# Designed miniproteins, single chains, continued (3): the designs that were tried, part 34

Each design is a single chain, and the fold is of that chain. pLDDT is the mean over its residues in the fold that is shown.

## One batch from the design tools (miniprotein)

Design m9168
Fold by ESMFold2-Fast:
Structure m9168 (fold): chain A 82 residues (1-82)
Amino acid sequence: PLDAFLKGYDATLEKFKNGMTPEELEALIRENEEAVNGPGTDENAYRSGEVAAAILYLDLLKHHSREEVLEILEIHEKYVKK
């Protein structure tokens, strides 16, 4: 499940970098609500990763521009990924 979660998280990061809008992030959260509350399958873990990323980006967008959020995420990647 953790590997599937991280794949969903990373996939959403790439989509966000490629122009995913706040409305699309909100839709991603709504569409995956059942998966987040479902059993710990790899599919549900993947969807939970997508939702976790979307929530983080929407929260950052409350106080930062899209460009600033992308810079924050690049810094995070630099420190988390060896």
Scores: mean pLDDT 78

Design m9169
Fold by ESMFold2-Fast:
Structure m9169 (fold): chain A 100 residues (1-100)
Amino acid sequence: SKEIREELDKLLEELEKKIEELAKKYKLSDEQYRAVKLYVGGYLLIKFGEKYNDEELIELGEEALKIAEKIYSTLSEEDQKKVEEVTAELKEYVDKLVEK
């Protein structure tokens, strides 16, 4: 519905602002930034899809996670650790956003 799409658009906008904030704070590389964005964006799509029983959004989120994993696997162990830490913080933020 239009209302569900508007809700998703607002959540995506808030998430993008938070990702940019943490990317700057943690000085993420372009590759780390892309991995984090896809992991957390995919996570939001899955959580939102589960909330509204939207299987297409869940599948889209799963595809984003798959792409994120490919990027993540090319990173050094040190860079992977930073992606994991930032992604974990952002997933907690997503859980709070979807709960509201």
Scores: mean pLDDT 88

Design m9170
Fold by ESMFold2-Fast:
Structure m9170 (fold): chain A 55 residues (1-55)
Amino acid sequence: SAAARAAILAETQREYRKGLDEIDASITDPAQRDAAVAKLNHEIGERARARLAAA
């Protein structure tokens, strides 16, 4: 449903923001930060796709 998709997108945005905040709090090296952000993007994207497929 449209409501289920909206909820998944909102949750995905919250998870991504939290992940970025944690990376910024713990990683100061730019190369390590870039790698961590790429990993976060992949993991969040995979999770969002799985949730949307089930909605």
Scores: mean pLDDT 85

Design m9171
Fold by ESMFold2-Fast:
Structure m9171 (fold): chain A 70 residues (1-70)
Amino acid sequence: MPSPIEVGLRILREAYENGLSPEEAVRRAKEAGLSGMHISIVAEGVAAIREGVPLEEVLEWMRRRLEQEL
């Protein structure tokens, strides 16, 4: 299975590039087999991108948070 970190970062980049919604991010995370906590972290990251937080900052935050929940 792909790592939760790899999946989360892919979804986040796609949200940044294509305007992916938090609902769609949750769907993709579930399809990739992520747990509830990892899904919540991904959804929060996508919401931060939509609110204008810089991509680099959100990528660093998400990587650290997903590692802590492993």
Scores: mean pLDDT 79

Design m9172
Fold by ESMFold2-Fast:
Structure m9172 (fold): chain A 77 residues (1-77)
Amino acid sequence: MEEKLLEIEKEVDEELAPKVEELGATEKDPKAAMEKLLEEKLKWLKEKDEEVAKLFEEILKQAAAALQQQQEARLAA
């Protein structure tokens, strides 16, 4: 499973590499460019492998929760 995830991630990176460069050059807001890229990557993964897409969604949820926890700690301080 993890090996398959790595292989698919490599394929995604290779397929999306030109798009990353285009978005970096054309999109003035790097945050907006990253959000668009993430959306497209997730959509592509879902079409290619639903299980891998679910794993990415779970990782993103965990990252978002950790970030929110850090924000709450910062606000409480």
Scores: mean pLDDT 67

Design m9173
Fold by ESMFold2-Fast:
Structure m9173 (fold): chain A 100 residues (1-100)
Amino acid sequence: SADEEFRKRALELFEEIKELLEEALKKETDPQVKKALQNMIKLIDEYIEKIKKGELSKQEILHALALVKHELEELLPYFSEELKEKAKELIRRIQELIDS
């Protein structure tokens, strides 16, 4: 169904974002930025778990995507140039899914 396809795309996006943030965390030396990255990884893990359990409505998933997009945009200045470009691509993909 269209709802199943949406949920699958949201899960794939959250998993890719988590991978990016874990890569950023390994390279980061600033303790405050590390804490922000760890908090975001934890939040995304909670969203992934809830989506897999069918605990989030489509509207709740859309709100989660919007929150994660906002947090990624705030973290952009702290990423390396390579990770920044990957993050910008993921931000675009989040927006495309929200607009779908």
Scores: mean pLDDT 89

Design m9174
Fold by ESMFold2-Fast:
Structure m9174 (fold): chain A 55 residues (1-55)
Amino acid sequence: SEEEERERRRKFAEALLNYLKEKGVITDDEANELRRKIERGEGYEEVLKLAQESL
């Protein structure tokens, strides 16, 4: 269940990154950097904050 929650959060964060990029809130380079952080188990809160402030 923890593994399932982690995978769900990762997919959600990737969806948010794609949405932010589509809306022009972040650049492709910024999205790639944040994606790398998420893959390392970091940056999830940063992506959520960007979404809350921009969407």
Scores: mean pLDDT 78

Design m9175
Fold by ESMFold2-Fast:
Structure m9175 (fold): chain A 99 residues (1-99)
Amino acid sequence: SMAEKIAEAVRLFYEARRLAREGAPDEEVRRLVREALEKLKEATDDQELIDLVLSAASLIRSEEELEELQERILNSDSLEEIKELLQEFVEERKREILA
């Protein structure tokens, strides 16, 4: 499903960021980013949704939070619902960073 592809893209972006922080080779990090982008483009051509997936993945703090976000995406009934969910997640995390 499109939701499964979006949830997997979020995981792959999160793993790419984690590996980059741990000093993994650039080639390995780029491979994960490329795979995530391929899955995301198969799900949607909505650039705003693509940008939201990237933003949300960059703001995930833990594996637990990743799993919770993936579950919410998978339980969504439409791409528009996923877009709203990701917008809310990004806004909430930005408020926490400023506090």
Scores: mean pLDDT 85

Design m9176
Fold by ESMFold2-Fast:
Structure m9176 (fold): chain A 61 residues (1-61)
Amino acid sequence: SLEEIEKKIKELTKEIYELHDRLNAAVAAGDAATVARLVDEIQKKGKEYIKLLEEYQKLKA
């Protein structure tokens, strides 16, 4: 449903912000392995975000 997708978008946005905060901390610590993992996770969540936006647009039409 439209409401479920809106909730998922909101939740995913919060997750992405939290991942960026962790990424900043890992960069400051010089933890290259954690940086690589977080970058990969952010990219995966970004793709999920785009898919949700496409679904949102389809249901809104």
Scores: mean pLDDT 85

Design m9177
Fold by ESMFold2-Fast:
Formats: C-alpha cells, sequence, structure tokens
Structure m9177 (fold): chain A 56 residues (1-56)
C-alpha cells in the first residue's frame, strides 16, 4: 500500500511535468495511434473474410 501510494504520486507528478513541457501533441498522437490501430484491426477482418472466401 505505501509503495503503491508513492508510485501513484510519482506518476501524477511525472504526468504534470510532461504536460508542462508542452506536450500538447501527446493527446493528438495518442488519439491518432488508437484510431490507426482500430482501422488496422478492421482491415485485418476484411482480409480474413477475403481469404476465407477464397478457401470456401
Amino acid sequence: MSDVDQLLTRVGQASRDVQQAGQISQSQLDTATQRADDERRRLQRVLDRLRQQRLT
């Protein structure tokens, strides 16, 4: 519990420091990365369907 409390405090402080360093593009990059992953997963489903249609 004490170790977890210290870790949570440090993570919070580090996050604030990163934000204060002007990482405004961090959220945009995170959003873009999540969107790219989502689209890539959808493409993989389409490719899987096409391969299954060739097999069947």
Scores: mean pLDDT 63

Design m9178
Fold by ESMFold2-Fast:
Structure m9178 (fold): chain A 66 residues (1-66)
Amino acid sequence: DAAATAEMRARAERAVERAKREAEALGPGQPLETVAELVRRAFEEEGLALSDEDVRRVAERIRAEL
């Protein structure tokens, strides 16, 4: 199942990169909820569903990098 794990990881990485680019385009200081919506949308576009808690966790990390 290494191929399936690698594919899911690649999709998640693309989703995070997309969410980061969109957050950067909006500028620094965006509310957490705004970044969370970008994360949720990016993961949905890759066919991945995250829990609200996971979305918030990823959004917090992205905001910390901005």
Scores: mean pLDDT 82

Design m9179
Fold by ESMFold2-Fast:
Structure m9179 (fold): chain A 60 residues (1-60)
Amino acid sequence: VARLEVLADFLAATGGASRTMAEIIRKRGGPESVIQSSLDGARQSEAQARELRARAEALR
């Protein structure tokens, strides 16, 4: 259980970092394709984090 929570926290942090990077690129006028890729990666990591937390909850 604890290991799933640690992995979920790591994935959530990775998603947050990708969103921050997308915002920095947007402020710099960077290409939309790079912004979109960063946001897609963030969404994927956040979805995986939620799934892992749900599995950890199911084991209680």
Scores: mean pLDDT 80

Design m9180
Fold by ESMFold2-Fast:
Structure m9180 (fold): chain A 94 residues (1-94)
Amino acid sequence: MVRIKEARVELKDDKTIVVTLEFEGDEEAARQLAERIADLIKREVSLVAPVKSVTVEVEGNVATITLEFEDAEGAKKAFPHVKEVVERIKEFYS
């Protein structure tokens, strides 16, 4: 069983959204959950703006999901949607 202790969503650079997730529990399960969350966010957000790349990095109990958009307008439009998805996921795994 894996729990999400903290979640942060930041608009960094003009066209990059960074999601930071802090987990509690099994590190391997946390990594798998982070990958699934990244896939879900990409799927949701691709309906709003074109996503150029999605990168998932896991260090210990912290996962960083980086979403790069084609342009700044796309990132700005996607930001509230990413935040909403992340907040729902955090509540589900709290």
Scores: mean pLDDT 83

Design m9181
Fold by ESMFold2-Fast:
Structure m9181 (fold): chain A 87 residues (1-87)
Amino acid sequence: LSAEEQKILKEAEELEAKGRELIAARDREGFLEVLGEMAKLGQQAEEKKLSQEVIDFISRREAALVHEYYEALEAAGEPLVPIRVKV
C-alpha cells in the first residue's frame, strides 16, 4: 500500500473506533457525523484514484458501523430510525 492509502486506512480505523464509542454512548448525532466523515473519506479515496481494495475497505467499515448501530438499538428495544449514508 502507498503512504496515502495507509493514511486513509488509518483514518478509517480511527473513525470506526469513534463510531463504536458513540454507539455505546447512545449519541446518535455524533454517530451520524462519524458516518458522514467515513463517506467523505471514501469519496476522497475515489477522487485520488486509490486502489479499489482501499475504497471497498472504507465502504465495508461504514456498513459494519451501521449494522452494529441497528443491532444495538434492536437489543435495547429502541425504535429503529433509518440511516441513509452515501456510498
Scores: mean pLDDT 77

Design m9182
Fold by ESMFold2-Fast:
Structure m9182 (fold): chain A 95 residues (1-95)
Amino acid sequence: MPSNLDLAAAMAHIALAVLKTVALKTEDPEVAAAVAAVADEAMARIEEAAARGDAEAMIEALREAAERLAALLPDPELAETARRIMERIIENIKR
């Protein structure tokens, strides 16, 4: 079975990829590009934390990604969805 951190990293990768796709289809191209840049940076940090087995670094990367994405997303419902998804992944890491 995958480790708890490997599963959390996979869930984060899927969530960030979905958010990038939604932003690309619904937002201004400049906003979509900014969301993609933040998501790609977050994915790299999350994958590095998972490779090291560093739960705290992964939690920090997820929290930072949630706040940065929420600040960039003009749709408050999509911003709240991004925050809730990242929070649930963090809760899963803590178990």
Scores: mean pLDDT 82

Design m9183
Fold by ESMFold2-Fast:
Structure m9183 (fold): chain A 73 residues (1-73)
Amino acid sequence: MDKEVEEAGRRIEELLAEDEEDKERRLEALLIAFRMQSTRSDKSTVLETLDGIEEKRPELREVVEEIKEEIEK
C-alpha cells in the first residue's frame, strides 16, 4: 500500500523534474496521481505526496499546485 503510493510519487517527481513546462509530462503526472487515488489511496494521501514533492523541490511549486487543483475538481 504505502510502497505503491511512494513509488508513484517518485515517478511524478521525476516527470516534473525533467520538464515542468511540458504539458504532456504534466498530464502524465496528473494521470499517475489519479491512478494512486483509484488504487486504495484517498485524495488526502495523493495531496500529501504532492506536498512532499513541493517541499523537496520548491522550484516545482506552481506545477504541483496546478496538479492539486485539477485533482480537487
Scores: mean pLDDT 69

Design m9184
Fold by ESMFold2-Fast:
Structure m9184 (fold): chain A 60 residues (1-60)
Amino acid sequence: SSSVDATIENLSKLSKEELEKAVAAVESGIQRFASNPTVVANLTALKEGLEKIVAEKKAE
């Protein structure tokens, strides 16, 4: 979704350590909202996007 994409773009400006903390926060959110499939799907997409950026920063 456009809101998830905008969040990923803004967070991509953070350091690797801050991005890893953001991933942990998203994982906590997934557990907290596990009963809401729409929220879980959106948070999972956000987590995947953030993990990809972290992997790219590790390769640099």
Scores: mean pLDDT 78

Design m9185
Fold by ESMFold2-Fast:
Structure m9185 (fold): chain A 104 residues (1-104)
Amino acid sequence: SKEEIIKETEKILKEMLELVKKYYPEMTESLEKLAKEILELMRDPRVSQEQLEEALRDVKQALELLKEATKSSGSKAAVLYTASMLILIGTYTQLQLIVERAER
């Protein structure tokens, strides 16, 4: 169901927030706000189950990249962290476009 997908996404975003608090504490507020906005958009009834499933897959990929970043160092860690954040921003952007397109 849509509710199950949203709950799983919230669980993953909370895990990402705990990793960011530990390894990138300066980014905590930005990620917390982004996570909140993603979850809010996912709760919009105009977002289909298929689009929610895609968002969940992307968020899962972002978590795996973030986990790898925390186990890496130097430039590799920075690239993996950046890739993880770009996936989340992309997820937010796609969900926002879905909602905004429905208002046209």
Scores: mean pLDDT 90

Design m9186
Fold by ESMFold2-Fast:
Structure m9186 (fold): chain A 75 residues (1-75)
Amino acid sequence: MSLGERVRELRERAGLSQRQAAEFLGLSVGTLSRMERGELRRPPSAETLRRLADLARLAGDDETAQELEARAKEL
């Protein structure tokens, strides 16, 4: 699965709207929408990836959280 598809899945499992998830991640709704579609003009920052790992933990997906944290460390 692409990162964008995974983000959408985590958001839906956490029961968050796109607006609520954007607020949690410190992003605009437009940026989150592009991320979920794989259309980001810039790759996500290390901070955004760490916030996504926190979202994964809220969704009960600790394995995805660990993968996102590892990716953030590579940036």
Scores: mean pLDDT 80

Design m9187
Fold by ESMFold2-Fast:
Structure m9187 (fold): chain A 60 residues (1-60)
Amino acid sequence: EVKELQEKLEQTAAEKQAQVDAAANRARQLGPVLLPETQALTRQAQEEVGKLYEEVERAK
């Protein structure tokens, strides 16, 4: 059961990581004018990815 859950969480984490990469690239292109807003969104996405990995550990 935990193995199947872990596979699903890893798949979701990979998709979230792609979103983080896209957000980081967009933040670089938007420049300093929008930096506070884009940094907040990027940090939130990274935090969610981190929590997904922690949830995999917690599932055991």
Scores: mean pLDDT 69

Design m9188
Fold by ESMFold2-Fast:
Structure m9188 (fold): chain A 93 residues (1-93)
Amino acid sequence: DKKKYIESLIETLKLFVEQLKKARETMSREEVVEQAQRFFDRLLSAAEKYLDKETVEEIKKLMDEALQALRDGDWEKFEEIVKKIIELLKKKS
């Protein structure tokens, strides 16, 4: 079921964000960005089979904006952008 698969990806994303929030206390900013980049690449690869090209490109843009927020040290903006990614995944499932 496509919906259950996307719901699983959303839950994985939420868990990753909580883990990253704790890990950033002991990690450099560069390490935090690298962890998020690797996770986003994996998440997008898993989701793209179930999404149209326009939605995939919109998620890619949001992921790039989220990574930039992390580079800027703006955790609140990062969380806001992640919420936008989650809402897109929900609407397209």
Scores: mean pLDDT 86

Design m9189
Fold by ESMFold2-Fast:
Structure m9189 (fold): chain A 120 residues (1-120)
Amino acid sequence: SSDEIIKEIEKLLKKIVELFKKKVEEEPELAREVLRDIADLLRLLASNAKDEKLKQELLEMAERLEALAEDEKASNEELIKAFEEAAKLILKYAKEHKDDIDLLNYLKDVLESLLKKLEE
């Protein structure tokens, strides 16, 4: 049932990205907090990554998101593009770790918590 969990992760990521686009305009402080939350998630995923190239991509994206969250000159478009790239990387990670059901369930739970934070 890892394929079912991955499909749920994909649906959660799509919903999170759409809410993030809205929050960047309506609640910019919350949007920047969410960038930091995703950066923390990417660092955690990097620690469990099977592939060294994927690990480096996750760490580099985490640093980029943290830098953007602190950059007062960053445009809403730059924040959105970086967030979309991070979401794609998370989905890639899930697909490459389909054999680790516990890790996929953990990832799903974290994304559900993030979705709730964006909906409130």
Scores: mean pLDDT 89

Design m9190
Fold by ESMFold2-Fast:
Structure m9190 (fold): chain A 80 residues (1-80)
Amino acid sequence: DPVVTAVAVRDLEEFKQLAVELAKKHGKPELAERLSEIFDQAIAAARAGDVDTARQLVNEALELIKKEDPELYKELLKKS
């Protein structure tokens, strides 16, 4: 469904922006770059209709945030 794909892509782009901004505000530019890359891959998968891969990549990004900065992870969950 092209409409469902467009909504998913938009939501992923907004989530990417939030996660990257929060990582930078927490003084973690390397984490911000890694998150940007993982979310770009998730967006590409969503655009291709590969929802399972997009979901796995988002989960990978969340686990990376949780491992590297548990406080950032909590803040991200409150704002998403």
Scores: mean pLDDT 83

Design m9191
Fold by ESMFold2-Fast:
Structure m9191 (fold): chain A 82 residues (1-82)
Amino acid sequence: AGEKAVEELRKKSTEPLKKVKELYNDKSASKEEKIKVGKEGIKETEALLEDARARGLGDLIPLIEKNLKEVKELLKKIEEEA
């Protein structure tokens, strides 16, 4: 029922941030690859935020917004490491 869908969305909302963090710490990954994955992570997290808003899942919105902010900050750090 609805509880399972909420838990699935909560889990999915953490996956883009985890992927970007793992790639950021991967010394073998190129800067260009890290930027690409970071941008994809922002897009995926924004889509999850809109899904949560559309479904009225107010308790998840602050969590997804926090994850989005962290992905954006990581991407900025990657882009500034020249």
Scores: mean pLDDT 81

Design m9192
Fold by ESMFold2-Fast:
Structure m9192 (fold): chain A 89 residues (1-89)
Amino acid sequence: EEPLLALTMALIAAAFGYREAVKRGDTEKAEALRKVMDLLVKAIEYAENGDFEKAAEYAKEASDLARQAGFDTVARVAENAAKTLEKAL
């Protein structure tokens, strides 16, 4: 799997989770997912610059935050993106 594609898939999963949190009125979870999305955007920027080590770090941080917020699917997709980036090193 291409690193940028894996990160994009994680961002899409986070955006979907954000929409669901907003729909449920869960402000705390929506704010957590907004931060997850910000971290994934940073990971994409580093990956575009060829810095897969930093990209993997941000993707891993996004995964941990998503898991803490109770979004296991988002966490899993972000973790897969981090592993894909680590394999590209």
Scores: mean pLDDT 84

Design m9193
Fold by ESMFold2-Fast:
Structure m9193 (fold): chain A 95 residues (1-95)
Amino acid sequence: MEEAIKEARRAVNALRYLTDRAVETGSKEDAERALVAARELLRQARRLIELGAEEEARRALEEAIEQLKRLLEVAPEELKPEIEELIEELREELE
């Protein structure tokens, strides 16, 4: 449990950093890195749900959605559908 919460927190920090980088540079490569980090955060959130850490999982999912909305504003058009799809997948986990 505590280890899983720490891993999720690291994933949140990584996503924030990479999203900030993508917003700064506007590069496709940085946007792709942020998208990979968001997928990792979804994986960590699912692990938290399995372990009964529903509150921590909810916070991680909400953070991922917020960062992906920021990413969507700056991402290349070709990545926008993939980002939108991941936002919907994250929202389904919250329901």
Scores: mean pLDDT 86

Design m9194
Fold by ESMFold2-Fast:
Structure m9194 (fold): chain A 61 residues (1-61)
Amino acid sequence: KVHIYVKVPKEKKEEAVKTAEKYGAEVVVLSDDVIGALVDKEKVEELKKELEKLGAEVTEL
């Protein structure tokens, strides 16, 4: 599994959380515009692309 840090517009935060959960990620809300997620390595690239479509900035840890 890979840890990712996601900075997303506040209005898209709930959508970003739901998207990560659809990919089986374990999600932690860190602030109004930041979430952390733990996701399987094989799914990280696809999840990253979906989150970026929401205007999110994704960093792999």
Scores: mean pLDDT 80

Design m9195
Fold by ESMFold2-Fast:
Structure m9195 (fold): chain A 62 residues (1-62)
Amino acid sequence: MEFKDLTEEQLGAIAAGAEDVLESLEKNPVNLSEETKKRIEEMKAFVEKHRELLERWRARQA
């Protein structure tokens, strides 16, 4: 994923959304293709890379 023109707030919001999707998949696991597993790992890496932005965004929503 390439987000050249996004603000830190927008990146945090996207990372939060991705984390919510990942949590939903853990709660209700489904049979995943190898391609889908790759996308999930990319999503996990994105969330972890933007962890501080995600936490700041969630704090602002409280």
Scores: mean pLDDT 75

Design m9196
Fold by ESMFold2-Fast:
Structure m9196 (fold): chain A 80 residues (1-80)
Amino acid sequence: MEEARKKLEEGEEYVRKGAEALTRGNYDEARRYGERGARYGREAAELAAAEGDTKLALEGGVTAGLGGIVVGVAETLAKR
């Protein structure tokens, strides 16, 4: 479970950085951070689910979803 928790923590940090980049209008950075957050969140959810940790799996899924939202917002706002 150490790996799943570590990936969740990294994913949450990337989602936070992505959201901050959005508030600064840095849509390229927001997209990159959102993509990383979504990937780490998904990996954390998969690892936690494999070990039967439903709470950690849900947290990973939420983190992946938030990362995807950051990407979607960044892409929408970056369109000319």
Scores: mean pLDDT 86

Design m9197
Fold by ESMFold2-Fast:
Structure m9197 (fold): chain A 97 residues (1-97)
Amino acid sequence: SALEAERRLQRVASRLRLSDFADVMKAKVTGSAEEYRKRAEALINQINADFGTNLTMKHFIGIVEFFKALFPDDPAQAYKVTAAILERIYAALREEA
């Protein structure tokens, strides 16, 4: 229903609060861009399996490109932040299941 769709959107949006990303942005980059990419691919596959979603690595890369524009001097930071967003989306979806 439209109400259920709105509740899902509100839950995902609450997990994407910018204040929560200040800590992610300050955290040390402990992996390469490729390591974050592989973690994101595993998460996308798990989200699709658990919830019947149609997420692809193209969606992940689109968000990475946005953050690369914000962090031109550290592309690994863009991958780190995008992977953290995906993890928070997965957590929000699991709270509905």
Scores: mean pLDDT 73

Design m9198
Fold by ESMFold2-Fast:
Structure m9198 (fold): chain A 63 residues (1-63)
Amino acid sequence: MMDTMISLANTGHNLKIQGDIYNNNGDNDKASKLYFQSSKKYEDAGDLDSSKDAKKKGIDYKK
């Protein structure tokens, strides 16, 4: 069985990928929001490095 931390990390990774897709399509505002959501999920999973990287991307693309 997958525990809650693994599930949260996977959700963070999927949100980061969706953020990358929206960023590539020029929707920087939606990409920024997805990166912040990814950062929060990684933080909740205890993956502070991935959380920090996602948060930085969210800030860089925020308008």
Scores: mean pLDDT 79

Design m9199
Fold by ESMFold2-Fast:
Structure m9199 (fold): chain A 78 residues (1-78)
Amino acid sequence: SLVEEAEKLYKEAKEAAEKGDINKASTYADKAGLLYLEAGKKEEAIKVAEEIAKMVLEKDPSSVAPRIVVQDIKKKAE
């Protein structure tokens, strides 16, 4: 299901963020968020994007990619 695939991508994004792999974390968070949106789970999509962005920005406050992911997911959730 879309939700099960999103959950797996979210887990991988979280693990990547914890390890400092900013590009993988942001990319997988974006994919997970889009799958949650396709499943009609707008709040979960936003939550995942914001959570991974927070983890990434704690390690690299200058990162642009996680901020863009949050903005794009929020816009698509409208």
Scores: mean pLDDT 87

Design m9200
Fold by ESMFold2-Fast:
Structure m9200 (fold): chain A 62 residues (1-62)
Amino acid sequence: SLLEEAERDLALGKERLAAGEGAAASTAFHQAVQLAEQAGDEELKREAEENRRRGQAAANAE
């Protein structure tokens, strides 16, 4: 489902961020935001958006 895909992309983004891969993490979080929005899960979307900002900041430090 879209919700399960959003959760997987969110988890993938968190793993990539922990590995220091800010750009890859940001991409995964961006996909999680879009999938969560399509699924209508506003809380998951907000979590993904918050993590996407963190991923983007890490990418800018690479």
Scores: mean pLDDT 83

Design m9201
Fold by ESMFold2-Fast:
Structure m9201 (fold): chain A 70 residues (1-70)
Amino acid sequence: MDEREALKRELTELANEAAHKLPEGREVYQLTAQAFRLPTSQLRRIVELWRKDPLDLEALRAAVEEALAA
């Protein structure tokens, strides 16, 4: 529980930073909302990937879509 809340908080912070730097802020928040539906393990994977390159929206979208399809 603590871990999931921490991951959701970190994902929200990453989304806020990305939205501040990218013109596609709305899309960033939509992807974040989709990621919140993932199991904790997948959510952790998305946070790790997004932290590596928070401005690579295409890579983030592909990762979230693939995780949701699994």
Scores: mean pLDDT 76

Design m9202
Fold by ESMFold2-Fast:
Structure m9202 (fold): chain A 72 residues (1-72)
Amino acid sequence: AEELAREVVSLDPDVGAGGVAEGGTSRGLSGSGTAAADLIRQGRLDEAVHIIAGMGGLGAEAALRYALRGSK
């Protein structure tokens, strides 16, 4: 699980794409990802996709959906 977590972080272009993500941006983006993952677990896929689309597009949605499916 921790192996996939490290790879999922590498797939998060939002953290690296900013180029000036110094001083708290990572925490905000991580919070959004956690909220989206929680929504996916609850079956609220439409709302989760809406949040993920804002943070990193379909790549992030696919990664979270895969992680949740494989984790449980």
Scores: mean pLDDT 53

Design m9203
Fold by ESMFold2-Fast:
Structure m9203 (fold): chain A 88 residues (1-88)
Amino acid sequence: AAPKMVKVTTTNENGEVREQELPLSSLPKYIQEAIEALEKGEEKVEKEVEIGGIKYKVIAERLSDDKYKITVTNLETGKKTVITIEKL
């Protein structure tokens, strides 16, 4: 079977936009777990993760049947990265 592909749009803290098509399984584990929880019926996923010694707040929301929004906030700076994931 072909892997499930997603379109990932990342807007960083400076407003720069990057777009990629990736297998869903190649996404960071915390993103995969957030999507799985939303697919199981959670309205919103909120958790803290530590990446490279920096603490981040992750908020994941389902926008539609095939589209998810993940906001990653750096808890030291307050700056946000927004990741939009769309199933292909």
Scores: mean pLDDT 83

